# Designs tried in a protein design run: designed miniproteins, single chains, continued (5). Part 100

Each design is a single chain, and the fold is of that chain. pLDDT is the mean over its residues in the fold that is shown.

## One batch from the design tools (miniprotein)

Design m19680
Fold by ESMFold2-Fast:
Structure m19680 (fold): chain A 67 residues (1-67)
Amino acid sequence: MSKEELEIEVELSMLTMKAAIYERAGDYEGAIEYYEKEAEFRRENGLDPSIAEERLEELKKKLAEAK
C-alpha cells in the first residue's frame, strides 16, 4: 500500500473503533457521530461506506425506539 492508503486505513480503523466503543457503552448518540464521520471519510476517499451506513440505520432505529 502507498503511505496515503495506509494513513486512510489507520484513520478508518480509529473511527470504527471509537464508534464501536460508544455503541458498546450504550451511547448511541456518540456511536452515531463516529459512524457518520467514518461514512463521510469513506465517501471522500472513494471507498464503500455501506457498513458504516448500515450501522447508522440500526443505531438511529435504537435511538428512536428508546424515545
Scores: mean pLDDT 79

Design m19681
Fold by ESMFold2-Fast:
Structure m19681 (fold): chain A 63 residues (1-63)
Amino acid sequence: SAAAEALARRFGLSPAQAAEIVELVRRLLAGEISGEELIARIQSLGLSPERAEKAGVLAVLLL
């Protein structure tokens, strides 16, 4: 998706990592996970806390 491609470019993520962030943000918007859970799961992909927050915010803005 365009959102996953933008995340991969801006944060130096693999296509798989970017796609997982997009899916996690969709779950956040559906009320399935909290914002804290979103950030924790993005950090588990290898991002620092600050980078995880920025990636999550960008993904929300792109969806």
Scores: mean pLDDT 85

Design m19682
Fold by ESMFold2-Fast:
Structure m19682 (fold): chain A 81 residues (1-81)
Amino acid sequence: SMEKLIEEAQRLIAQAIEAEKRGDFEKAGKLYEEAARLLKEAGMNREAASLYFKAAVMYEKAGDYEKADELRRKAEELLKE
């Protein structure tokens, strides 16, 4: 259900915030990206785009510029819909 997708995304966001606080930027990026995917499935495109931008910042801090660029493009495409 949509509610279960949103609840799981919220749990992943909480885990991502904790990973980010620890400086585990790769893990934080993966968690924000997965939360964004779930919110996109729930039809929450604006919220999903916001999390893809957060994930991009995390990958950039981890030194993965290619993944960061990919996620920024994904976020921008969601905002066009």
Scores: mean pLDDT 91

Design m19683
Fold by ESMFold2-Fast:
Structure m19683 (fold): chain A 60 residues (1-60)
Amino acid sequence: SSAALYKEMEERYKADPSSALELAREVGELLLAQLREAGVDPEAAEAQIARELAEVEKML
């Protein structure tokens, strides 16, 4: 569940839009690294993170 992450990005976007987008990218990189370490297919993990970031950009 990414609900807490989306809420934090929304709050930061209201205060500073550029900061919220940067936070989203940093979290995306950390999640991608965790998925790779857990043995998830790298291409599938990367595609999933890209889809979630695109949805976040639509919310902002």
Scores: mean pLDDT 72

Design m19684
Fold by ESMFold2-Fast:
Structure m19684 (fold): chain A 61 residues (1-61)
Amino acid sequence: EREKAIEGVRNGIEKARELGREEGREAATSAAGMAKKEAQYLGDEELVKEAEEVLREFGGG
């Protein structure tokens, strides 16, 4: 279960990056924000950091 959940979050983060390129920043930040919350629920700090990186890249700076 945990491994499948981790893969799901990781795929969500990658899709968020693609959405940022194709649909725009708002779609990317929404998807990345959800992935970050799920990563926090799983306690996976690496996935949280990766989702935050996407949020930083597309959400503004």
Scores: mean pLDDT 77

Design m19685
Fold by ESMFold2-Fast:
Structure m19685 (fold): chain A 67 residues (1-67)
Amino acid sequence: MPSKEKAEKEYKKGLEAEARGDYVSAIEHYEKAAEIYRELGDEEKAKEALEKATEVAVKELKEIVLK
């Protein structure tokens, strides 16, 4: 079952991946965190995680499209 602890771990993994430039991994972890938070009814945390995923996705697309 989804748990707040699991969502927090996924969010932290997203932050770590983003810090090292692994945008694909960062997006995957933020999306997983957002899904778990949404299932828990934590709409604010789900939105926060989804916004981070979107921000990282924009950075990834910028690097690919503008090369």
Scores: mean pLDDT 79

Design m19686
Fold by ESMFold2-Fast:
Structure m19686 (fold): chain A 57 residues (1-57)
Amino acid sequence: SDAGEAVLALGRALGVPAATAEAVAAAYDRAVAGGSADPAAIRAVTVRYLRDRAAAA
């Protein structure tokens, strides 16, 4: 979905390894599709995770 592609693009822009960015984007799409949490909250957690991973690299 467009949301997963946006997460993937952010991961790439932050210098996160491609395999990690792809796995995070896929997990994000699955979490949103599952409907168990607010999509904006899932996105905020995902963005923080990607930034933390980029800072650790």
Scores: mean pLDDT 71

Design m19687
Fold by ESMFold2-Fast:
Structure m19687 (fold): chain A 72 residues (1-72)
Amino acid sequence: MEELKKRILEVLAEAEPKGLTVGELARRLGVSRRTVSRALQELLQEGLVEARPDGSSTLYRLTEKGRKLVEE
């Protein structure tokens, strides 16, 4: 698994059950929002994270599949 994707999953696991915005992930990981957005799109395609609208923002959370992967 790519290093950034792994770190995103780990940070999202710490933020359960609420999830995090792209901006919060970028701040915690020390990377640009563009970099996080790209990785999140890949994680969405893999079914490891889900996206939920929250006003003008989007919250990202682990799916059951993503949670099991992080626990291992």
Scores: mean pLDDT 80

Design m19688
Fold by ESMFold2-Fast:
Structure m19688 (fold): chain A 79 residues (1-79)
Amino acid sequence: MREEAAELLRKAAEHLRNGDVETALEYMKQAADLLEEEGEKRLALSVYAAGISAITLADMGKLDEAARLVERLAEEVEK
């Protein structure tokens, strides 16, 4: 369900803000897998793309920007 995937993305964003990038990526993978199971291929691809961007932002020390990116995606997924 999209709401469940969105909740996983919000948990990922919270872990990104706390600097726990590995746990955040695990939640993002769970959200992408769930979206794929529901046939939401484009949304799942968006989660994978956001994951790459979040890693890049985290590597640059921009954890809050990474979290905001994932939060915006969660809002889009929930629609």
Scores: mean pLDDT 85

Design m19689
Fold by ESMFold2-Fast:
Structure m19689 (fold): chain A 68 residues (1-68)
Amino acid sequence: KKVEALKKAAEKAEELLKAGVSREEIVEELSKIPGVNKEEAEHIVALLESGVSVEEIKKGLENAEEVE
């Protein structure tokens, strides 16, 4: 559901960043994923740009789902 959508967004954002796609285009592409809004897409890109890994983002989402 939401967590799975955000995990997919994080993986896609990393791929696009490595490919040299612009931040604006990445946010647009992530926003096309059902359950991901523009603010969430921008936040994911910002985390990756600040050095947070996709694995850390995915782990955080899993822990949030467990704790609720």
Scores: mean pLDDT 77

Design m19690
Fold by ESMFold2-Fast:
Structure m19690 (fold): chain A 57 residues (1-57)
Amino acid sequence: MEPLGLPREQAPAVTKAAHEAIGKDLETAVEIFRKAGFDEETAERLAQAIVEEDKLL
């Protein structure tokens, strides 16, 4: 795997920002992931996973 990345290194920071945004709007969290360079499919999946994880918590 090539460590070329802004998206890979920013992933944990973006995830943290998305977690804070989820309290306001799931749509905002998805947009944050899309801005970080994830595909729509991946962004939606990640946002949903975080919401479900928070529910289990």
Scores: mean pLDDT 62

Design m19691
Fold by ESMFold2-Fast:
Structure m19691 (fold): chain A 58 residues (1-58)
Amino acid sequence: RDRELAERLVEAALLAAETHGYSPEEAERMVRSAGRHLGLPEEVIEEAAEEARRKVEE
């Protein structure tokens, strides 16, 4: 489902940010790109991107 895919994208972006030192902005871009490629609704993509950004900023 869309929400479950979005949650997995956030987790993947966090792992990538930790491993490669991505900025919050870079993690946000990863989620947007991957979400669009998977055909997720834009509202779901935006929520996931914002969540990934916030978690990377922690």
Scores: mean pLDDT 78

Design m19693
Fold by ESMFold2-Fast:
Structure m19693 (fold): chain A 70 residues (1-70)
Amino acid sequence: MVEVELLPGKTAEEGEVLDLYKDGKIIGTAIVKSVEGNKALVEVHTSVEFQKDQTYDVYKDGEKIGTVIL
């Protein structure tokens, strides 16, 4: 599991499915397991290999809500 840093004014809730993007392309999804303040702990499911220590954009319903480092 990894932490998503939520942008100011953005929210996530436990059980939500978020989309992961890199360079404008969807690479997978993340399921929210818990939320505390501006951070969401997520379980990542990718359809492609991801590069470690890279920043990925996190989207909800077509809007960027945060970032995650994998």
Scores: mean pLDDT 80

Design m19694
Fold by ESMFold2-Fast:
Structure m19694 (fold): chain A 73 residues (1-73)
Amino acid sequence: EREELERRLLEIADKSKDPEKARQAAHGLVEAIRAGDREAALKAFQELMKAIGDPQLAHEAAEAVSRLIVLED
């Protein structure tokens, strides 16, 4: 399930307004969540939201991120 959510997050990044920045932010976010670094995770999440540039994709990404955080807690 974790791997599926991570894959979904990267797929959303690929469909984003700035796919390269979105992928970089998504990778950083996944790593920060796994490390329990909440400050780094928040920063990466903000960068991801900005790079996505689409409200529907941003909502889907936020949902996937919320589920990843719950799985790590």
Scores: mean pLDDT 79

Design m19695
Fold by ESMFold2-Fast:
Structure m19695 (fold): chain A 88 residues (1-88)
Amino acid sequence: MTKEEIYLEVAELNENAPDDELVLLFSAPNKSEEELLKAAEQAAKKAGAEILEVLGVYRVGDTTFLIVRVSIDDLAEREARIILYRNY
């Protein structure tokens, strides 16, 4: 799977997501899935979101990509996305 295919998958998942859910992608070189998931859980909680499910984990070269589905209880959607992309 390519980086571009992963971005397309995230976009398609978000197009089909309910209004109270968001699909987030984050990536990091030389990090484990557990480290990325823990960071995502902390960032989502801080932004008023909750991780519901891990939808996919991909490795492209030395970079790990993690796709997660989060529940948003208010208008925190954009903040959650920014925090996760900023940190990972």
Scores: mean pLDDT 71

Design m19696
Fold by ESMFold2-Fast:
Structure m19696 (fold): chain A 55 residues (1-55)
Amino acid sequence: MKLSMEEFAEIVGRLRDAIVAGDRAALEAVLEEVRRHYPHLYPVLAALVEDLLAR
């Protein structure tokens, strides 16, 4: 499965917005979408979420 840099940035933006809003359901939904459609990217995005939560 191939993601353009624009699509990847959009997913990252959605994760950031969910974190900023404190919306765990939205965060979980985006991560579940990634896990199902881009499972090889899930560990990378999970680490990115951890970084964003630390900021």
Scores: mean pLDDT 74

Design m19697
Fold by ESMFold2-Fast:
Structure m19697 (fold): chain A 79 residues (1-79)
Amino acid sequence: SPLEKAKKEAEIAAYTAAVESANQGRLDQALKDARDAGLKKVEEMAEKYGFTPEQKEELEKYAIDAADKAVAAVRANVA
C-alpha cells in the first residue's frame, strides 16, 4: 500500500541520515539529522499520495520512532 511504502521510505531516509552523521563523526547531531530526513520524506510522500492529516500524523510518528531506533543502533555499533 502507499502508506506502507511511505513508512519504508521514511525509515530508510532516517537510517541513511543517522549512518552518514555517524560516519562524519557527528553522533551528537545524528538524532536531529535522522528525524529531519524521515520527516522530509513523510512530507514528500504525503504530497505525492494525498494522504489525510491522520495518515500523515501516523507517518510522522513512525518516522520519529524509526529515527530514534536508527540512532540507537548506530551508537551501539560505534560504542
Scores: mean pLDDT 84

Design m19698
Fold by ESMFold2-Fast:
Structure m19698 (fold): chain A 96 residues (1-96)
Amino acid sequence: MKQGPAERKELEVKLDENSGKVREVRQRIEGLTDEQFDLIARIAAHEAGATEMERETLPDGSRRYRFRGEKADGTIVEVELVFRDGELHLRVTERK
C-alpha cells in the first residue's frame, strides 16, 4: 500500500587477483536519499568498530564518508564510501 520511490539495484563486484577476495564493491541504487546514505555509513562505521567518522562534500557535490576501525588481532580496517550519480562505491582496505 505504500507508494515509494522506484528502486533499482545493480551490483558490480571487483575481485582481487588473490583467491577472489573482495576489496571494492560498486552498487547502483536509484532513489537513495542523503539520509539513507548517512545511515548506511553510520552502520558500516559501527560494524568496523570505528570511534569517529569523517564526512566530506567533494567538489562535484558527492558525499564521502571515511572511517577506520581496529580488529581484535590489531588489523586496521579503513573504509571509504562515496555516493555519486546513483551509484554507491565501497572500498575496504585491511592492513596489519
Scores: mean pLDDT 64

Design m19699
Fold by ESMFold2-Fast:
Structure m19699 (fold): chain A 90 residues (1-90)
Amino acid sequence: SALDAALAALRAEAARLLERAREALEEGDKEKALEYLEELDRLVEAAGPRLAALIAALPAAEQPAALAALRALLGELQAEVGELYERLKE
């Protein structure tokens, strides 16, 4: 579905940016790591309206599961971003 494709694309691009941020931290480049995390924040913010519209277009019976899947993805990303921001303080 269009929603499944959009969620998969967001997950894949977020994973790429998180990997780049981790690589930058391992190399001691905190500025570069922060740039990747800021890019990820912009990516998630930009994806929001499209994902909301795709969920709203689903049959009412399917919307709770779709919202739960989006919430789970955002929770995973928030946890990983939070861990990397804590590492930036060290």
Scores: mean pLDDT 88

Design m19700
Fold by ESMFold2-Fast:
Structure m19700 (fold): chain A 85 residues (1-85)
Amino acid sequence: SQSVQHLQLAYDHIRQMSRHSDDLTQVRQYSSQAADHAVQAARLLGVDPNDLLDDLGDDLRALTSDNPDLQQVGLQQVNDQRQRV
């Protein structure tokens, strides 16, 4: 399913963000791409994009709970995608 592929890509990008936590440019890029894939998955599933963005945001908070600066940067990318849906 294309929706499952987009969800998998969203979570793969969140994982890459965690691995590149010392590079804010990569953190922004991976977080933005993860949010975009979540929105695409929601559109294919016919669900509210905000529901999948909320789930992604919760996972991002859990992964960045020890680094508030990374959490802020990552969540900003999720919030930027909310404004486009």
Scores: mean pLDDT 82

Design m19701
Fold by ESMFold2-Fast:
Structure m19701 (fold): chain A 64 residues (1-64)
Amino acid sequence: MEAEMERVREAAREAFERALAEGKSFDEAVIAAQRAGLAAAPDHLVVEIRRVSETEVEIRVRPA
């Protein structure tokens, strides 16, 4: 379970960082991270993405 949660969180973070590196807006990067997280997450996990600064998000993966 922990390894799966870490993999889901990493997928979302990679998508977020890639979007920003490509010059997309913060909102577009958050959407990309949400899509990547959802695609990687099994039904028993919930992915939550929260803005913590102008350039950073907190990605939480937890049991549903």
Scores: mean pLDDT 76

Design m19703
Fold by ESMFold2-Fast:
Structure m19703 (fold): chain A 74 residues (1-74)
Amino acid sequence: SAAERAERRRRELLERLERIRAEHVAEHGPLSPEQEEQAEAAARMLVRRAVERDIPEEAVEAAFRAHLDALYAA
């Protein structure tokens, strides 16, 4: 069903963004608790919008990487 496809895509995207976050932490060190909350909120929002608006995976990943880069630059 469409709902089952949406839930699978949501899970796959969340797993992908979690891997990207883990890679940034491995390269740049841990974020503050407040920055971790911001990263988690951004991931949830980006994934929700991507599933609702059929945004390509590559665009979601690029947006999340840009958000993490901004958090590390702050």
Scores: mean pLDDT 86

Design m19704
Fold by ESMFold2-Fast:
Structure m19704 (fold): chain A 72 residues (1-72)
Amino acid sequence: SLREAARRVAEAVARAIEELGEAPVEEVLASIEDPELRRLLTEAVRAVRAGDLERATELIEEAARLELEKEA
């Protein structure tokens, strides 16, 4: 399901921050050209940093829906 996939992405982001630090994640966010996608994923990373994986999952699911609608 999309929500399950979004949760796995939130967990992967949490691990990336823990293992690599914040700078590589911030560089990826800065490389996102779509301002709405960048906003959603930036908020998701903030939620991960706050320990709110449920909020991060919701934001990632929203970002995924936005991308799927563009490719349809």
Scores: mean pLDDT 80

Design m19705
Fold by ESMFold2-Fast:
Structure m19705 (fold): chain A 64 residues (1-64)
Amino acid sequence: SKEEAEKLYKEGEALFQKGEFLKAREKYERAIEVDPNFKKAHEALGKVLELEGRLEEAKKYYEL
């Protein structure tokens, strides 16, 4: 569970670094599904949503 979430998060980070923000977002969302308390994935997802202009949605992820 925790290991699976971290693997998904790392995959998302690699995609984010390549500028593949949509694919990165999907990986971060999947990491949160596997471990809802995985703070790093929430922060990363918030950052991607902010880049997409989805500011109200991004704020919810930073409140954790």
Scores: mean pLDDT 82

Design m19706
Fold by ESMFold2-Fast:
Structure m19706 (fold): chain A 96 residues (1-96)
Amino acid sequence: MDGRRITDDLRRGLLRNRDDPDRSVQLFRDYARRVRDSAGTVLGGVYSGGYVASQMGDRSDDVIDRVVRVGSDVMPGLSLGTLRSSADSGRRDGLS
């Protein structure tokens, strides 16, 4: 429920910034922070970014790979490495 809104917001942000991967990476970090506010509700429509953020404290490498791949589909110009780094940064924020 709540995770759907948060994930949808992320997807819209990524689409808006498809010409600027740096901005999209920043959006992903912000998304991870927002999901922490609603970590109990982890479900998305197209991809589960909220699930990733919720699982970041629990080592969900498999889920991160899924989100990274979906993110790449939404932003064809964004490398998997860049998305992976963004997810890792969100994990660090999740630990604080």
Scores: mean pLDDT 48

Design m19707
Fold by ESMFold2-Fast:
Structure m19707 (fold): chain A 96 residues (1-96)
Amino acid sequence: MWPQEYIEGAQEANKLYQAGKYLEAAELYEKLAEAFPDSPMAAHALINAGIAYAKAGKLDEAIEKYEKALRLAKELGDESLVAQAEDNLKEVKEKK
C-alpha cells in the first residue's frame, strides 16, 4: 500500500477534480509528484496532473506531464504505469 500521506493528498486532488477545479487538482498532483520523487507515486501523480490539465484545455501541459510520467514509469519498470502514460499521451495528442 502506498504511503498514507500520498493517498490522502490524491483523495483531496480527486475531490477538486470532481468539483471541476481542474487546475487546482493538477497543481496538487504536481506537488505530490515532487514530494515522492523517483517513485510509482510520482508517476501516478504526474499521469493524474496530465488528465486534470487536459480537462482544463491545457493540452501542452498535459503532454509534458504524461511524457515525464512515461520516462519515470520506464525507469521504474512499471508496465502498468507505462501503459497508462502511453494511452493518455496518445489520446491528448489526437485532440491537437
Scores: mean pLDDT 85

Design m19708
Fold by ESMFold2-Fast:
Structure m19708 (fold): chain A 82 residues (1-82)
Amino acid sequence: MARLLAAIRTKSREAAEKVAAAVRERAAELGAEVTVSIIEQEDETILGVSVLAPSREAAERLLEALKALPEVESLFARIVPA
């Protein structure tokens, strides 16, 4: 198993909720467990993501899918053994 930890910057709560929905959908397809938190700032919204994936490869696939989303302005992510 592997854990994906990510902090994702978006322009709005609506954008963050779209990213959160995409994360949950992709995690479900991979059999992964997901926790997301949304932190609203004055001009941006930050999405915190923790995913417990069945393998490192599954975590890496999820990370690549997140990088491709147009709502993601920037992200910082780590994959660690779980």
Scores: mean pLDDT 83

Design m19709
Fold by ESMFold2-Fast:
Structure m19709 (fold): chain A 68 residues (1-68)
Amino acid sequence: GPPPRLPERSPEREELIKLAVKYVTELLDGMDFEEQEEFNRRVAEAIAAGDKEALEKLYEEVKKKIEE
């Protein structure tokens, strides 16, 4: 698979995890169980890659679907 961009213990990874928790909390009420499972899977992939932009794009995508 793609190599991890961030070390297992880094401030950047912790910041991404905190951001992900905030996004999950904000979007939770607008997602069904299957949507939540897919979102969490994609969030985990973005955190593993250290890709904040991917995480932000995912948040915007899901938020737009909930608002529609």
Scores: mean pLDDT 73

Design m19710
Fold by ESMFold2-Fast:
Structure m19710 (fold): chain A 70 residues (1-70)
Amino acid sequence: MKEDLINAAIEGVVSGKIDPATLGNTVETYYKEGKLTDAQVQEIITQLKANNQEAEAKIVEDNYNKAKDA
């Protein structure tokens, strides 16, 4: 279930259906709520980079680091 939602979010960004700022905010919120693990966030970042979504990966990484410091 949780992994299916992550895969759907990545596909949404890659296909242009989800804006990167929305994904970044969602990752920050879900990480703070304990719904995403460090490994799952790193998987999202890795998959975005693998799909040449480097700017989008950076937004997720910046939001993750901000959430981790809170």
Scores: mean pLDDT 75

Design m19711
Fold by ESMFold2-Fast:
Structure m19711 (fold): chain A 67 residues (1-67)
Amino acid sequence: MKIDEKEVKEALALMGLAVLRKIAERTTDPEKQKRLREAISEAERLINQGKVDEAIELLKKAFEELK
């Protein structure tokens, strides 16, 4: 069984996207919720375009801005 780096990165990006969606559903701050939804939309766009590395970096930034 061969697991290549691209498949691992795609799985991580999709998992990060799913986690952000769940956080957005539980976020009560309208400003934070708006930022999370924008990050989710952009990450989804990047993943659909095959820009997985860019999606991962965007997801990392979104998680770092959470508090």
Scores: mean pLDDT 78

Design m19712
Fold by ESMFold2-Fast:
Structure m19712 (fold): chain A 57 residues (1-57)
Amino acid sequence: MGDRLQQLGQLIKQGLQYLKQGDYKKASEYFKKASELAPGLTGENLEERSKELEKKA
């Protein structure tokens, strides 16, 4: 079905786009949403990344 994987991919792309713009706060918000959508796939890594970005914001 893949709808959740498609949403996850879009959230990650948005987060990376904000990272390139230097908007660490927005980037961390999108990565956090992605980790909530896929806790069994990549949740730990995305949560760690969002916490690191929050420290820079």
Scores: mean pLDDT 70

Design m19713
Fold by ESMFold2-Fast:
Structure m19713 (fold): chain A 78 residues (1-78)
Amino acid sequence: DEELIVTPEGLSKTELKKGSKVKVINRTDRPVEILDENGVVLLQVPAGGEATLDLSHLPVGEYTVRVGDREFKFKVVE
């Protein structure tokens, strides 16, 4: 499926396909949180770690990646 790399400067991708399984790779020294449009935490990835985000049950829309006090955005698309 897909891969999303999180760095201190941002995301490797800004669009991810609905229904895919995404390997989220945290290349920062802080935990990463992925949130939906309502601010609900969907996934936490430890500093320097990786985790899988399953988009099979997530709606199309905008999602937030939070690293410390910084936020980046990506979209889930059809």
Scores: mean pLDDT 85

Design m19714
Fold by ESMFold2-Fast:
Structure m19714 (fold): chain A 97 residues (1-97)
Amino acid sequence: MIDWSNADKLLKLAQETLAGLKEAIERGDRESAIRYARSLLQILETIKKLGKNYEEAAKIAREGAELVREGFPDDPEAQRIASRLEELAKELEKKAK
């Protein structure tokens, strides 16, 4: 089970989830990519609430958004998730300052 109370463990999980997202996109596995992207959103949103690792979390959010946006440009669901990751990256960057 995921430890949702530990920002450092969640950051590591976010990095692992981003790697899984990239691999799914490289395979053309849309269903797995969407699942990883949604998981990434949830993990990063929790990191935002915990008040730590904002700068690293923002970088992961931006990379995830770019991967989804470029991987599935004609998929409305994928583009919506990419936009949410991009918005979250902006919020995390604002908190890091």
Scores: mean pLDDT 84

Design m19715
Fold by ESMFold2-Fast:
Structure m19715 (fold): chain A 81 residues (1-81)
Amino acid sequence: GAMTEEQQKLLEEADRLLEEAERALREGDYDRAIELAKRAIELAKELMKTTESLQLINEAIGIILRAIGIQFDAELAKRKL
């Protein structure tokens, strides 16, 4: 079925946080990138609690994987400096 307003807001906010995290990573603000990525993971986890839809669960998993990648890249970059 169609997404609820709550589910849409969670997806939109998580995507915004990922975009901000990627920008922070590019600008060398690794601590901010890690913080924003962690927030995106929490919103994706909240989305998963609201649905049994495999499509929405897959979208939430995609957000989590992307956020983990940002965290890893930021932490690795901090260790190389």
Scores: mean pLDDT 86

Design m19716
Fold by ESMFold2-Fast:
Structure m19716 (fold): chain A 76 residues (1-76)
Amino acid sequence: MITDEDIRRGIERLRAETAKALAHYLAKGDIEAAKAALEKAIAELEGLKEAFPDSPVLPEIDAAIEELRAEIKALE
């Protein structure tokens, strides 16, 4: 069974992987690839919300999605 701790670890790993991808693409000036990486991360988090709608970590997922959306907006 997936636990709230497993969900939090998933969020942390996704944030770390997304940050690395973002840094890599932005260093190359590939803004479209950077945006795609952020959009993919948002889709993964949205899927996590759909899978665990009653999880007490939902506010943490929502916060992560909003942070990623703000990063996309900053690139526009």
Scores: mean pLDDT 83

Design m19717
Fold by ESMFold2-Fast:
Structure m19717 (fold): chain A 52 residues (1-52)
Amino acid sequence: SLEKIRKISVLKFRVLVLESEAYLYENLGKQKEADQFREEAEKLKKEIEKLE
């Protein structure tokens, strides 16, 4: 459905944002914060898989 496609697209965009934030924090030496962003991204990736 179009609704499913839109939802997947939004979640994929959120994953990219979270992974970008993780990369930024990792480069600042803030590994714990980087890991938290990556964990959130992984949860969204699992949600995407349920929709696909």
Scores: mean pLDDT 87

